# Ledger of designs, part 68: designed miniproteins, single chains, continued (5)

Each design is a single chain, and the fold is of that chain. pLDDT is the mean over its residues in the fold that is shown.

## One batch from the design tools (miniprotein)

Design m18350
Fold by ESMFold2-Fast:
Structure m18350 (fold): chain A 56 residues (1-56)
Amino acid sequence: SDAEISQGMMNGVKTAEETGSVAAALAALNEAKRHPELPNAEEVAKRAQEVIERNK
């Protein structure tokens, strides 16, 4: 469901932020890009991108 996808993306980016995992951040970013209509997609994409940039 949309709620499950929305929660999954947010949990994914939180894990990426906590662990510094670029792989987790990329997964969250890709999921957000697949679901741009979801209200937290933009926030998830932004936060995932920050993890990726910080850990290059």
Scores: mean pLDDT 85

Design m18351
Fold by ESMFold2-Fast:
Structure m18351 (fold): chain A 99 residues (1-99)
Amino acid sequence: KGIEAAKQGDLGSALTLGNKLFDEGDYKSAAETFKAVAEKSKNKMTKADALYNAGLSYEKIGDYKSAAEYYEEAARLYESLGFTDMAEKLKKQAEKLKK
């Protein structure tokens, strides 16, 4: 319960930091930050967006295995939210990265 309260307070600042790190080309720190946002988020949309951005960050550093895993998890959440086209796009991107 205390952990949940702390996670809620830090979420917006962590998401902003992740975006800044990505824009600055610090993809490794961006990936770690977006991963933390995804793990802490109670909102399915915020979690899906954070997983997608973590996947993009891992792809930028050449960690295609991690990128594919994050894209697949984001796709599953987007599909559960009714964003079927986005989910299919991410599934196809993950398949390309596994080759």
Scores: mean pLDDT 80

Design m18352
Fold by ESMFold2-Fast:
Structure m18352 (fold): chain A 87 residues (1-87)
Amino acid sequence: SLAQQVNEIADELAKEFGLTPYSALIAASTGLTISELRNGKIDLEEAREIARELAKKIVEERKKNPDVRDYIIATRVSGKALNETVK
């Protein structure tokens, strides 16, 4: 199921990048959404690659903004990526 795919990607990102579960879920679901917007359907390999790049960016932004809550960083990174895709 789609929910299972999102959860599997989120679990991988949480383990590899040290993201909180909620931040990992934001990155995973955003990767799938961007893939669907680009192709009209989800390309799972592309979605995983996008999700990994978002996770990497979240980690980088957290280091620059240590006083900002985890989910705010994840939401900002995700929102910017989505906006760039729909424009």
Scores: mean pLDDT 86

Design m18353
Fold by ESMFold2-Fast:
Structure m18353 (fold): chain A 64 residues (1-64)
Amino acid sequence: MLTARIGIRRGPDGRYGYEVLVLDDDGNIVARASGTAPTLEEALQRARAFAEAAGADRIEVTVL
């Protein structure tokens, strides 16, 4: 089973940075992505799309 951990934070330029870590049951990173988006919604959309494409069975989101 794969779990995606998504972290999103607002940057100093007012854009939203996101990080996605996709982990297996043993805690190994099987996929990773990071990027930026102009809005929180777009950052969430991009992060979730990556997690789903990587085969994540569960998605955990933290907004900082």
Scores: mean pLDDT 86

Design m18354
Fold by ESMFold2-Fast:
Structure m18354 (fold): chain A 78 residues (1-78)
Amino acid sequence: SEAEELARKMASGDAEEIREAVERAARGGPELIRAVLHAASRMGDSVGAAGLHELLRGGTSPERAGEAVARGRAQGGG
């Protein structure tokens, strides 16, 4: 599914893939963001799930959410 594809991109160590995945999820609206969040949670991606949760509640922009996820992985998110 698209949600699982985006969750896999977001779980990558590549900052550009993470940014693209978060921006594509945001573009799909709240329904797609929730689907990607569920897929990320099933994959054990707590960093990605946290970033998407903030995006879903309107606490951040897609760009800032993507940067936060990339930064979290660089600082020991696995």
Scores: mean pLDDT 81

Design m18355
Fold by ESMFold2-Fast:
Formats: structure tokens, C-alpha cells, sequence
Structure m18355 (fold): chain A 93 residues (1-93)
């Protein structure tokens, strides 16, 4: 659900010191990627995608415009969610 997704983003975003606006940007970008790519990600895949998105935002928010940040977030999220087995293998093994 959207509520569960927002909760995951809040928890992970807080860990990385993200602003509410930055958390919302991750939420919007992730929802757009899921819709466009017709994905049904597991909770593990969502957590991994949100972690990488949060790291990217933390490193790049001051360097990029909001439009550029959203475009790059969608690229990163698409790469992660379309290749979940690779990330799961690296996280578990």
C-alpha cells in the first residue's frame, strides 16, 4: 500500500538525514517507475531500492536541480528493480 511504502521511505530517509521534500521525491519517483515498468516488487527489493535512492539523494541533492534529481532517481530505481536478483545475491551472499 502507499501507506506502507511511505513508512519505509520515512524510516530509511530519516537514517540518511533526508528532508521531507527529498523523501516525497523518492516516493513519487518510485511510484512512477513501478507504474511505467509494471513492477510488483517485494519488500526486500523495495528496501534495497529506497536505500540506494536515499544514498543518491544525500550525495547529490545540493548539486542537482529537483528535475535532474528526479530523472536520475528514476534511472537508478529502474536499474535496481529490473535487476533485483543481482542486488539480492550481493546482500545475502
Amino acid sequence: SDEELRKLIEEIGEKYGLTEKQKELIFESLKEVIKEEKLNPSRVELVEAIEEAAKFVKENAEKLSEEELKEKLKEILSEILLNPLKLLKEAVL
Scores: mean pLDDT 79

Design m18356
Fold by ESMFold2-Fast:
Structure m18356 (fold): chain A 96 residues (1-96)
Amino acid sequence: KEEEERLREELENLEKEELLEKIYEAIDELLELTGDEEKAKKLREEAENSSKEELVELYLELKKELERLREIEREIEEAMRRMEESVKELEERAKE
């Protein structure tokens, strides 16, 4: 609700240099989650060529993507854990 609007106002009050630092941090987090070095490079180049207004929008989009990816990562880890438990239980029963 108000969280995105507050974040936008905070970002608009930052100097372009500080905003670029936050964007680079978000890009690094995206790279850590995805391993996509090519996408990270493109995002950095886009940020360097962007106006302050475009940087605010870019950061907001990156934050949304990071939140989505972290949720997916958590769900995958839970699903993998359940699969490993099921497979291990079946193997242990078969081998006694």
Scores: mean pLDDT 79

Design m18357
Fold by ESMFold2-Fast:
Structure m18357 (fold): chain A 68 residues (1-68)
Amino acid sequence: SIDEIKKEILEEAEEIARFLRKQGVPEDQILRVVLRLVDDKAKEHGLSESQRKELRKEVERIVREIYS
C-alpha cells in the first residue's frame, strides 16, 4: 500500500540520518542527502507531487528532531 511505502521510505531516511550524524556529518549535508533519497524513492514508486512534498516535510521534521 501507499502508506506502507511511505513508512518504509521515512524509516530508511531516519536510519541514514542517524548513521550520518554518528559519523560527524553536518545537519545541512544530512538534510540534502536524505531529501534527495526520499524524492528519488518516492518518484520510483509513482507517488504524486503532493505526496512527495508531504514526505519531504516529514523528513525535515525527523532530521530537526535528531539534532534537538
Scores: mean pLDDT 85

Design m18358
Fold by ESMFold2-Fast:
Structure m18358 (fold): chain A 79 residues (1-79)
Amino acid sequence: SSQIDKELETLIESGEELVAEGKADPEKFSKPERISALAIMGIAVDFEASLSTNPELKKRAEEVVKELKEVIELGKKVA
């Protein structure tokens, strides 16, 4: 549906921004609360992607979820 795809695109864009921030400054996401926020974003993106039939958005969602996990691991190492 158009609403699911619009919501997914918004979540992907927000996730991409968080990934860029985390790669630029991993220490910003070293606190447990910040790591949790990244994890929640990944769960939200993955869930909305499961409801979408748009293959391009699903692929972008998979990439964002993978990169959010990488940023989480960097944050944990700096913590």
Scores: mean pLDDT 85

Design m18359
Fold by ESMFold2-Fast:
Structure m18359 (fold): chain A 67 residues (1-67)
Amino acid sequence: TYTVEELLARLDELRPRRAILLIGSGGNVDRVGTALAIRHPDVEIYVKSETREDEVENPDLVIHIVD
């Protein structure tokens, strides 16, 4: 399990190029999504609640955010 800061550092290393899907709710998802949009402006960031319904096709990474 990664902290938000550890996750962001790992994503800098992995250099995602297309899309990241964040699954979860609340302030941690919003915070991670905002930070990713700033650090990786060329990558599409999608945020979904904890439902299995999504329309995102083939994200580079799927990240489940838990408190």
Scores: mean pLDDT 65

Design m18360
Fold by ESMFold2-Fast:
Structure m18360 (fold): chain A 89 residues (1-89)
Amino acid sequence: MAPARIELVDAEPESLREEVQKAVDTLNALLAAGVPFEEAAKAAGIVRMEVLSVSTDPETGDVYLDARVVLEVDGELKEARVRFRLTQP
């Protein structure tokens, strides 16, 4: 099964957006290399992810995930609320 590409749409607080983007970039690279999601997420510094809602755009077919993520940044745990868009390449 081809891995879906994960795009960061929004992150709160905005101060964590760059750290979330780095984690997403690492996650996407590992998924593209065939690494399983749980292992890829751990390697990307994602300690925990809670999916809050899933919605689909009826016109485009794009799937949106609203999630709460906990990242390990420089040895500290940081929590962000994020919106992802899942697209098939």
Scores: mean pLDDT 77

Design m18361
Fold by ESMFold2-Fast:
Structure m18361 (fold): chain A 76 residues (1-76)
Amino acid sequence: SVDEKVIEELSRLLDIPKETARRIIEAVKEGNYEEVKKIMLEIAKRFNVEDLVKKKTPEQIYEDLKKAIENIKKSI
C-alpha cells in the first residue's frame, strides 16, 4: 500500500524504526500535533539535537512532517 511505502521511506530518511515511522504517520493523520512533537523530541534526544525540535511549535512540526509525507507520496 501507499502507507507501507511511505513508512519505509520515512524510516530510511530519518534513520528510525518502521514502528516509529508508523507512529508519526498515524499521529499526522489524526491531526495530533502534540503527539507528533513528542515523537520528534524522542528521536531528537537520541541524536543530541533536542534543541532543534524544542524551538519549533507543535503546529510547525506537524506542518513540516505533513508536507514531507505528502512529498514522499508524490515521489512513490
Scores: mean pLDDT 80

Design m18362
Fold by ESMFold2-Fast:
Structure m18362 (fold): chain A 90 residues (1-90)
Amino acid sequence: AELRAQVEKQIKEAESLIKKARDLANELGDESTLKKVDEYEERLKKIREEVEANPDDEWLLRQALGEVSTIINELKQIIKDLEKRKKEKE
């Protein structure tokens, strides 16, 4: 229950970061980054489906938490790079 709530919270954070990265990449016309963001969204969707199908599988929930945390860290790096590039083009 607690672990599942933590995974759900991290998935929502990752979804928010995907939206932000997509908006920034669109402003910059960065098609390569948009494609990468779409791949992260598909990975998150699959993780969400697995979590919903196996809500009491502690091992699976821990793996999901680790994978979502990795996605969040990668998205934060992408966003930081995109924000820097946007500022340099202003």
Scores: mean pLDDT 86

Design m18363
Fold by ESMFold2-Fast:
Structure m18363 (fold): chain A 72 residues (1-72)
Amino acid sequence: NIEEQAKKIALSVGKTISEFVAAYTAAYLALKAGLPVEEAEKVAREAAERSKGKSPVDAKKIAEEVFKEALE
């Protein structure tokens, strides 16, 4: 289950609500796109770091951008 795997990654990475939202969004998108778990964890960590001090809405947008960078 991609949703449960993404949640596990997000819980290991995110320390705040915004970090969790970013990590979950990035991990979910990466896993759904067929990226391996190690890459999903990498994009989740990067999205969470860039989302520190941001709102949950901004965190989701940052995660989508980090995911797009990982595909290109």
Scores: mean pLDDT 86

Design m18364
Fold by ESMFold2-Fast:
Structure m18364 (fold): chain A 61 residues (1-61)
Amino acid sequence: MDELVEEIIKLFEKHYGIKVSKEDAKRVIELTKGKAPSLESIVNILKDLVLSGAIKGEKIP
């Protein structure tokens, strides 16, 4: 779990330049549990939540 959380956070930072909390990343992973989502699918869900304002994202300088 922790390794997957760190990997998703890093991918999101790398592709969008936005940092999300471990809690928010864990919540998205837990919400997709049982659906066997790809890493790409989890990142896309996280992106949509940040863009909608449901999750707070911090711009990396």
Scores: mean pLDDT 73

Design m18365
Fold by ESMFold2-Fast:
Structure m18365 (fold): chain A 105 residues (1-105)
Amino acid sequence: DHKKKVIEEIEKLAKKFKLSKKVEEAAKQLYELFLEKYPDFYAEPKPFSVLLLYTAAKLLGEKLPSEEELAEEMGENPEGFREHLDLIIEEHFSEILKEFEYKES
C-alpha cells in the first residue's frame, strides 16, 4: 500500500529530524488533501515524505533541517532537492495550501 508507506516515512522522518507532532500531523493532512486532488499521482514514498514535511514545517513556521540533510534523505544533492520542491509546490501544493486546514489529532 503506497499510502501506508508514505505515512510510515512521514512518521520516521519527523522523528529523525526532531520535528514536532504538529508538523507530522500537518504533513499527513497535506498528503490526504494531495490524494483527494491527485488520486492517480505516484511518487517514491521517502522523497515525497521529505517534501510534505518540509512544506508542513514551513507552513507552521518551525525550524527545518538543512537543505543538505533533506537532500540526503531524498538521495539527491541540494540542487535536486530544490528542483523537486519547486515542481511539487508550484504545480501541486499551491492550490492545496489555499484549502489547508490543520487539525490537532
Scores: mean pLDDT 74

Design m18366
Fold by ESMFold2-Fast:
Structure m18366 (fold): chain A 88 residues (1-88)
Amino acid sequence: MLAEAERALAEAIETGAAELYEAEKEKWNFESEADMEAARAFARDAAEGRETGLLFPVTEEGKAILERLRAAGAAARAALEAARAAEE
């Protein structure tokens, strides 16, 4: 269902943002709420297939999180499009 696909995408973004923040905080000295919001925006852009920043992420863990998030986002978007088409 559409609601299930939307929930899955939202959960992937929140989980990815938190993991990405933790993986990268040592390299970028993330310490503020603004840095966490930046991580959420980055995770959202990655999940939606948009271009992200040039130098972020830099850790191996961060890169793996980015790849997983892009894949999860692509799957969730495909499910959302299919669900929307089914409701037409």
Scores: mean pLDDT 71

Design m18367
Fold by ESMFold2-Fast:
Structure m18367 (fold): chain A 87 residues (1-87)
Amino acid sequence: MAEERAERAGEEGRRYAREHGSAVGGTGGAIRAIGGAVHAELQGSEEGYKLGEEGAKEATKKIKEGKGEEAAEAGFRGAALAEAGAE
């Protein structure tokens, strides 16, 4: 289920930020969401592209606010939703 996959990915993103540092986690989340959006676009999923784009935007916003753990969560969730939409 896409929501459970996204929740798990978000939690993994938060854990990644805790282990590697908030800036690394947030940036990694944003990059992952962008990759998910691109993958969804290549698979012809407009819904998946939008979900990945939204995740990347939210992650970037949280990075600017200094909330790296929340940025990682948003980015990882967005990437997972984009990939689920592409399938």
Scores: mean pLDDT 79

Design m18368
Fold by ESMFold2-Fast:
Structure m18368 (fold): chain A 91 residues (1-91)
Amino acid sequence: EKEKLKEEIEKLKERASKLKHPGRKDALELLEKAEEALKQGDLEKAKSYLSSARSLILASERADESEPGSIEYEIAESMILITRSVAKLEE
């Protein structure tokens, strides 16, 4: 449902805004793309971007909780890079 997707996007934006990791910028960009797809009526594309943003937020939260140089931090960074690549955000 379109209304539930809007609510989920707003909740994820709030979570993303609390991130200290640089992945916050990428998460917010994915959420913006999800909103744009939703405005265009493309529910499948909106869900895809929302799923990618959720994964990126979870990985960034894990990175924020981990020490730089730890295996947990490296796993979180790798997940962020994979999510950016899948969402075509790679520079």
Scores: mean pLDDT 75

Design m18369
Fold by ESMFold2-Fast:
Structure m18369 (fold): chain A 78 residues (1-78)
Amino acid sequence: SLERVKKAIDLAEKNFAKEYTEEQAKLVGEAARAYVESYINPENREKADELLKKLEEISPEVGDAARAAGDYAVSLLK
């Protein structure tokens, strides 16, 4: 369910905001959503991977959290 995917990403973003800034938490949510959308539409997969790599370079914590949230959300589509 796409609703379960959305709730999983929203929860990951909220949890990240407890220890980090709201701006960083928002980036985690946005990157995780892009990752899920790239899984649904493979044409966008390379762009999602580039976004995650850039976030990992700027903030490894944000990149790691976004990838983990995206992977978990994708698992809910199976």
Scores: mean pLDDT 78

Design m18370
Fold by ESMFold2-Fast:
Structure m18370 (fold): chain A 67 residues (1-67)
Amino acid sequence: SPEQVNQALQQLTNSASLDDRVAAVAALYKLVKADPSLRPAVEALTKHENGSVASWAKFLLKEIDSP
């Protein structure tokens, strides 16, 4: 769901652990690949008022679009 994507991106931004951040990115990638309807929610987050959340959303979109 869009809420799960938002929560995972916020946890990614707030996590001090590299391993936790890598796991969060992998989980989000799998979620969007399994349900492409979640992609517009990630695209909306690129304009989020929290710049860190926006940056992570942009990174995730590049990963999804990368071959």
Scores: mean pLDDT 71

Design m18371
Fold by ESMFold2-Fast:
Structure m18371 (fold): chain A 77 residues (1-77)
Amino acid sequence: SQAERRRKFDEYIGKMVEYGKKYVEAAVTGKDAEEYKKKMEEYGKKATELEPELGGGVVENIKKATEKAAAEALAKA
């Protein structure tokens, strides 16, 4: 069961990163940016609910990095 939980956690983190990258790219155009951000947050929440101790740190780091990248992309647009 622990190996299964870790696999699901890794899947959720992978989806969070995927949508985070899409959010940063979309931030410049404004198209679908909010939808990608919501998806990123949904998968981050699922990861943290599944593995609270691991997820809390990893999810926060990904979110902060993504928000910074999006802000920098918007500032340069």
Scores: mean pLDDT 82

Design m18372
Fold by ESMFold2-Fast:
Structure m18372 (fold): chain A 78 residues (1-78)
Amino acid sequence: MSLAEAARNFAEYLGLPEELIERLVEAAERKDVEEVRRIGEEAVRWVEEHYTGQERAFRVAMARAFTEEMVRAIEEEL
């Protein structure tokens, strides 16, 4: 599975809006670490606005963990 495919599948699972999913996939394809980090922060803010309580905490943790994993994978290829 490509990094871009992994990004799309995870973002869809997390329930992110299509605009954020598309931007994340494009950033992954370009191996743009800075843009991946920016989109990761936007994903966290979107989750914080749409979820509350324990589910919010869980989804925020997932978004942060996946963003760091994507950054790590890109940096290892550079």
Scores: mean pLDDT 81

Design m18373
Fold by ESMFold2-Fast:
Structure m18373 (fold): chain A 85 residues (1-85)
Amino acid sequence: SVADLLTEAEKLALEEGNKEALREIIHAESTLTMWEMLRLSGEPSPELREALLRKFREEIEEAKKYASPEVQELLDEALRLLEAE
């Protein structure tokens, strides 16, 4: 799941001591929580859905600026899976 990928990315960033990547991953996890709440509410607004996807994409791209290649791969997969919903 997207949550599992972000959890693994967080774990790796923590093990690497990469505080900058970790901070942005935590921001993305917060945005994912909002996305999941919206999905569970039923009939989400397309505009709100697009805004949350944009925010998540921006947070993932920011994290990738600081992330190792291994963390970047997990972040790319998380974004791909969320956008496929």
Scores: mean pLDDT 83

Design m18374
Fold by ESMFold2-Fast:
Structure m18374 (fold): chain A 84 residues (1-84)
Amino acid sequence: MNERAVKLAEEVIELAREKGLPGIVEAAEKVLELAKKSEKGEEAVPDLELALEALERGEYVLAAGSLSGAIYKLSGKPMKVEIE
């Protein structure tokens, strides 16, 4: 079970909602979905930790890039992550 990746993705979603960043919310929800379905869900943990720290510091481009990296690791497909 990918409990740490799921929990971190949920924390990213909540913080992004508080900050009014719907593009980041959408990307984090995609990571959450992929982490629940993938045997490699925990491979996204470093990207999710970086995204959470970046959001806390207001580094939204870095947060978007980290979530894009997580999506690519879990799906093998690139996704453009928008901030808003």
Scores: mean pLDDT 82

Design m18375
Fold by ESMFold2-Fast:
Structure m18375 (fold): chain A 79 residues (1-79)
Amino acid sequence: SKVLELLKEEVVLDKEKGIKTSKEMARIYAAVLKEALREGRFSKEEIERDLKIVRDMAEAGAISPEDAEEFEKLAKEKL
């Protein structure tokens, strides 16, 4: 997904600058990703790739571990 690729690039840049994603922004990222997944906007190949991106984003603090786990659960239901 181009949206996930752009979000990951922003997270990487923020991490390099030492900027932490706020709790509010983390919730917005998680909500957008979950909604796109629920709407079936992702192919199975994109879902597999996006799972890795979401894990990387959670590790960077851009998505809470709780929201990342919810995304992973939804993704597994679509695979």
Scores: mean pLDDT 65

Design m18376
Fold by ESMFold2-Fast:
Structure m18376 (fold): chain A 87 residues (1-87)
Amino acid sequence: MMQVIPVVADDDPALAAEAAAYVLKHGTPGKTLVVLGDAGSRTGAAEALRRALEAAGLKVEVVRAPTLEEAGEKAMELAKKLREEAL
């Protein structure tokens, strides 16, 4: 069974660092899929988060939205669907 964890990031590197800490605490390399809601448009903090998680051995799926709220909603919806599909 694959664990699915939704997280969000935007242009704030502190938010990206908090998301990374949460995923590394609760995730397992090779057994966790991260759904990253990316509302970033300027700094590349969300992209840096994605690369850091992949370097740690986690699989990452990215969904993009113009706002952090919409990115979170999309990430949670996709995570729910992926859990139901036993991914």
Scores: mean pLDDT 80

Design m18377
Fold by ESMFold2-Fast:
Structure m18377 (fold): chain A 57 residues (1-57)
Amino acid sequence: SAALEAAARALVAEAEANGGRLSPERIRETADRLGVSVSTLERAILREYIRRQEAAA
């Protein structure tokens, strides 16, 4: 979904500003707010990292 993709993009940008680390609590909070599972959000975050890495290569 567009909201899930936007949230994953924002979290990845935040993590990159902080050396590439996200707290599990931050991920859980965002997943709850979006009404998705933590695993679903984690997969979206991973997909965004891969997308950024491929775009930079």
Scores: mean pLDDT 79

Design m18378
Fold by ESMFold2-Fast:
Structure m18378 (fold): chain A 99 residues (1-99)
Amino acid sequence: KKEEVIKLLERAKKAIDSILKHFPDLPEEVRRLLEEARKLVDEGIEAVKNGDFETAKELFKKALELVRQAAELSRQAGHRMVARELEDIAKDLEKAIEL
């Protein structure tokens, strides 16, 4: 389960990085939300590696909230493809929280 959690988180992290790199015209507020979510995912991965699953779970819950907010704002701004990718990232974070 630990390896599965890390795999989901690394996938989410890579997807956020890809969005930030390939969509420079995203609204500034969306970009900031994704940068903060990315940082929380990094901190959560370290918490998992250190066996601090309680801290990791709280960090992933915060990251999930930010990703969901970014998805909604992206959809409202007409970036439907980005919104769909963020919804997939949210599903990976949800699975990581449940494991």
Scores: mean pLDDT 85

Design m18379
Fold by ESMFold2-Fast:
Structure m18379 (fold): chain A 97 residues (1-97)
Amino acid sequence: SVMERVKSLPVERANKLTIKLGELYSEIVKQPNPRPVLASEVAEFLGESTSTTITLAEALGMFDTIVDPRTGRRYLYPSVFEAEIGPDGTVTLRPKE
């Protein structure tokens, strides 16, 4: 299962993935107009499955996930934001209070 994969990651691998996710997090948060990232693209960046990537990112408390109900596409966004998806599929982020 995906959770078994995340739990079975070698410490060295888990640390590298955590660093990469932290770099991505920092890049998004520093943008003047922060945007969510397609989870499958993050998965390619990490060299892991989309499900493993989402599970790890959420487990680390770095990212939350939003799903486009029209397409089933999953987006990751830094957990310091709230995400809303419009009827046209546009995702907007705003800071949490």
Scores: mean pLDDT 82

Design m18380
Fold by ESMFold2-Fast:
Structure m18380 (fold): chain A 90 residues (1-90)
Amino acid sequence: SALEALLKEIEEELEKFKKKLKELAEKAPEDETLVAVLLKILNPEMSEEEALAKAKELLKDPEKVKELVKEAEKKLEEKIEEALKEELEK
C-alpha cells in the first residue's frame, strides 16, 4: 500500500537522521541555529530567542556543546522510537 511505502521511506530517513545526530555528538556543531534546536528538544518551553542566546554562549565551550548534543540525541532517539512503534503496531 501507499501508506506502507511511505512508512518505509520515513524509517529510512529517520535512520539517516539518527546517524547524523551521533556524528554531531562526536564533533560538536558550530551552527547556532542547530544548537538552539537541540536546546528546544531538551526544553520545549524555552523561547526561540532564549534558545539562540544560550546556543551562542554554549558555542564558546565546545565541551558543553558536545554534552548538549549527546543529551538531545538520546531524548530525540527515544521520542522517534516511541512514535515509530506506535505507528507500526497499528
Scores: mean pLDDT 72

Design m18381
Fold by ESMFold2-Fast:
Structure m18381 (fold): chain A 94 residues (1-94)
Amino acid sequence: MDEVARELAREMERLAREKLGSSPQELSDAMIAKGREALKVGRRIAVRALSAATDVVAREGDKEHTRGAIGALFSVTVELSEETAREIIEERRR
């Protein structure tokens, strides 16, 4: 099993909880940075980690922090959508 993938998921949730004491922008920026790191491991692990962190923020944070977390998830999923679109185009060319 991939220890890096598990560590990134744990770090994302930890980071989200840590940044609940910081500004919504700092939380968003940190989640985006960690999400981009997770994308290098895999799209599914990145989405799962960001979704888990967003769920933590939605349960434990205020509305502004929740908006920050959703914004981070959206930013990284736009990058995922671009990658997915490229894969679909390439598959159609095969």
Scores: mean pLDDT 76

Design m18382
Fold by ESMFold2-Fast:
Structure m18382 (fold): chain A 69 residues (1-69)
Amino acid sequence: DRRGNDGLLLSQLNFQAAVLEDQANQLEEEARRSTDPVVRQRLLQQAENLRAQAQALLDESRRYAMRYL
């Protein structure tokens, strides 16, 4: 059933957000250990983008719940 599992959809959105936040944290840790300023800048920029995406997914999850649940 294509649309009959709202719980699974919300779970997927929350899981994706958690994965993105975890990846962002790992990139920030790698940046902290890196002595190369170019690598550090790239990792921090990627981490910031992932955090923004994670927050957007969490917001979307709440909006979806309000629309249908």
Scores: mean pLDDT 81

Design m18383
Fold by ESMFold2-Fast:
Structure m18383 (fold): chain A 73 residues (1-73)
Amino acid sequence: SRRQEIIELLVKAANAALKGDKEKARKYTEEAGRLGGIPEDKTKQLVQEMEKAAEEGDGIKASQTVQRMMDLA
């Protein structure tokens, strides 16, 4: 299902963020936003939040970003 694919992408994004991989965190979050039909401006904001989570090693921020994206998808 589309929702399952979005969840799988967001799990990959969060795992990339926990590893400090900003580029993968960004790409998986962008793809989840596209698949979820999230407006571009909101997707860009969530991408920035996930990139900050990667820079800071902040698993809580990554998890919060995942939840916000699921609420919008």
Scores: mean pLDDT 85

Design m18384
Fold by ESMFold2-Fast:
Structure m18384 (fold): chain A 83 residues (1-83)
Amino acid sequence: EENRRRAEEVIDRAVEEIKKISPKGDYLAEKAREAGRLVLEHPDDREAFAEATKLISEIAKENPEAGRAAARGMVEVIALKQE
């Protein structure tokens, strides 16, 4: 329960960071939130992780800094689940 709340806070933080980085902030932030949700809701699903990775790759193609923010958020969410 506490780890889930912390993971949601990590996703929210990454989304806000992406909105500040990019002129396309809303569009890229939506993709980042979807990637985070896939990992959060399906932590043991390889297909969900693959889909989340594709979303992050798409963010990085539009804006590399936003892509790094999204990837870092995903790593933090995964680390919280492994705790």
Scores: mean pLDDT 79

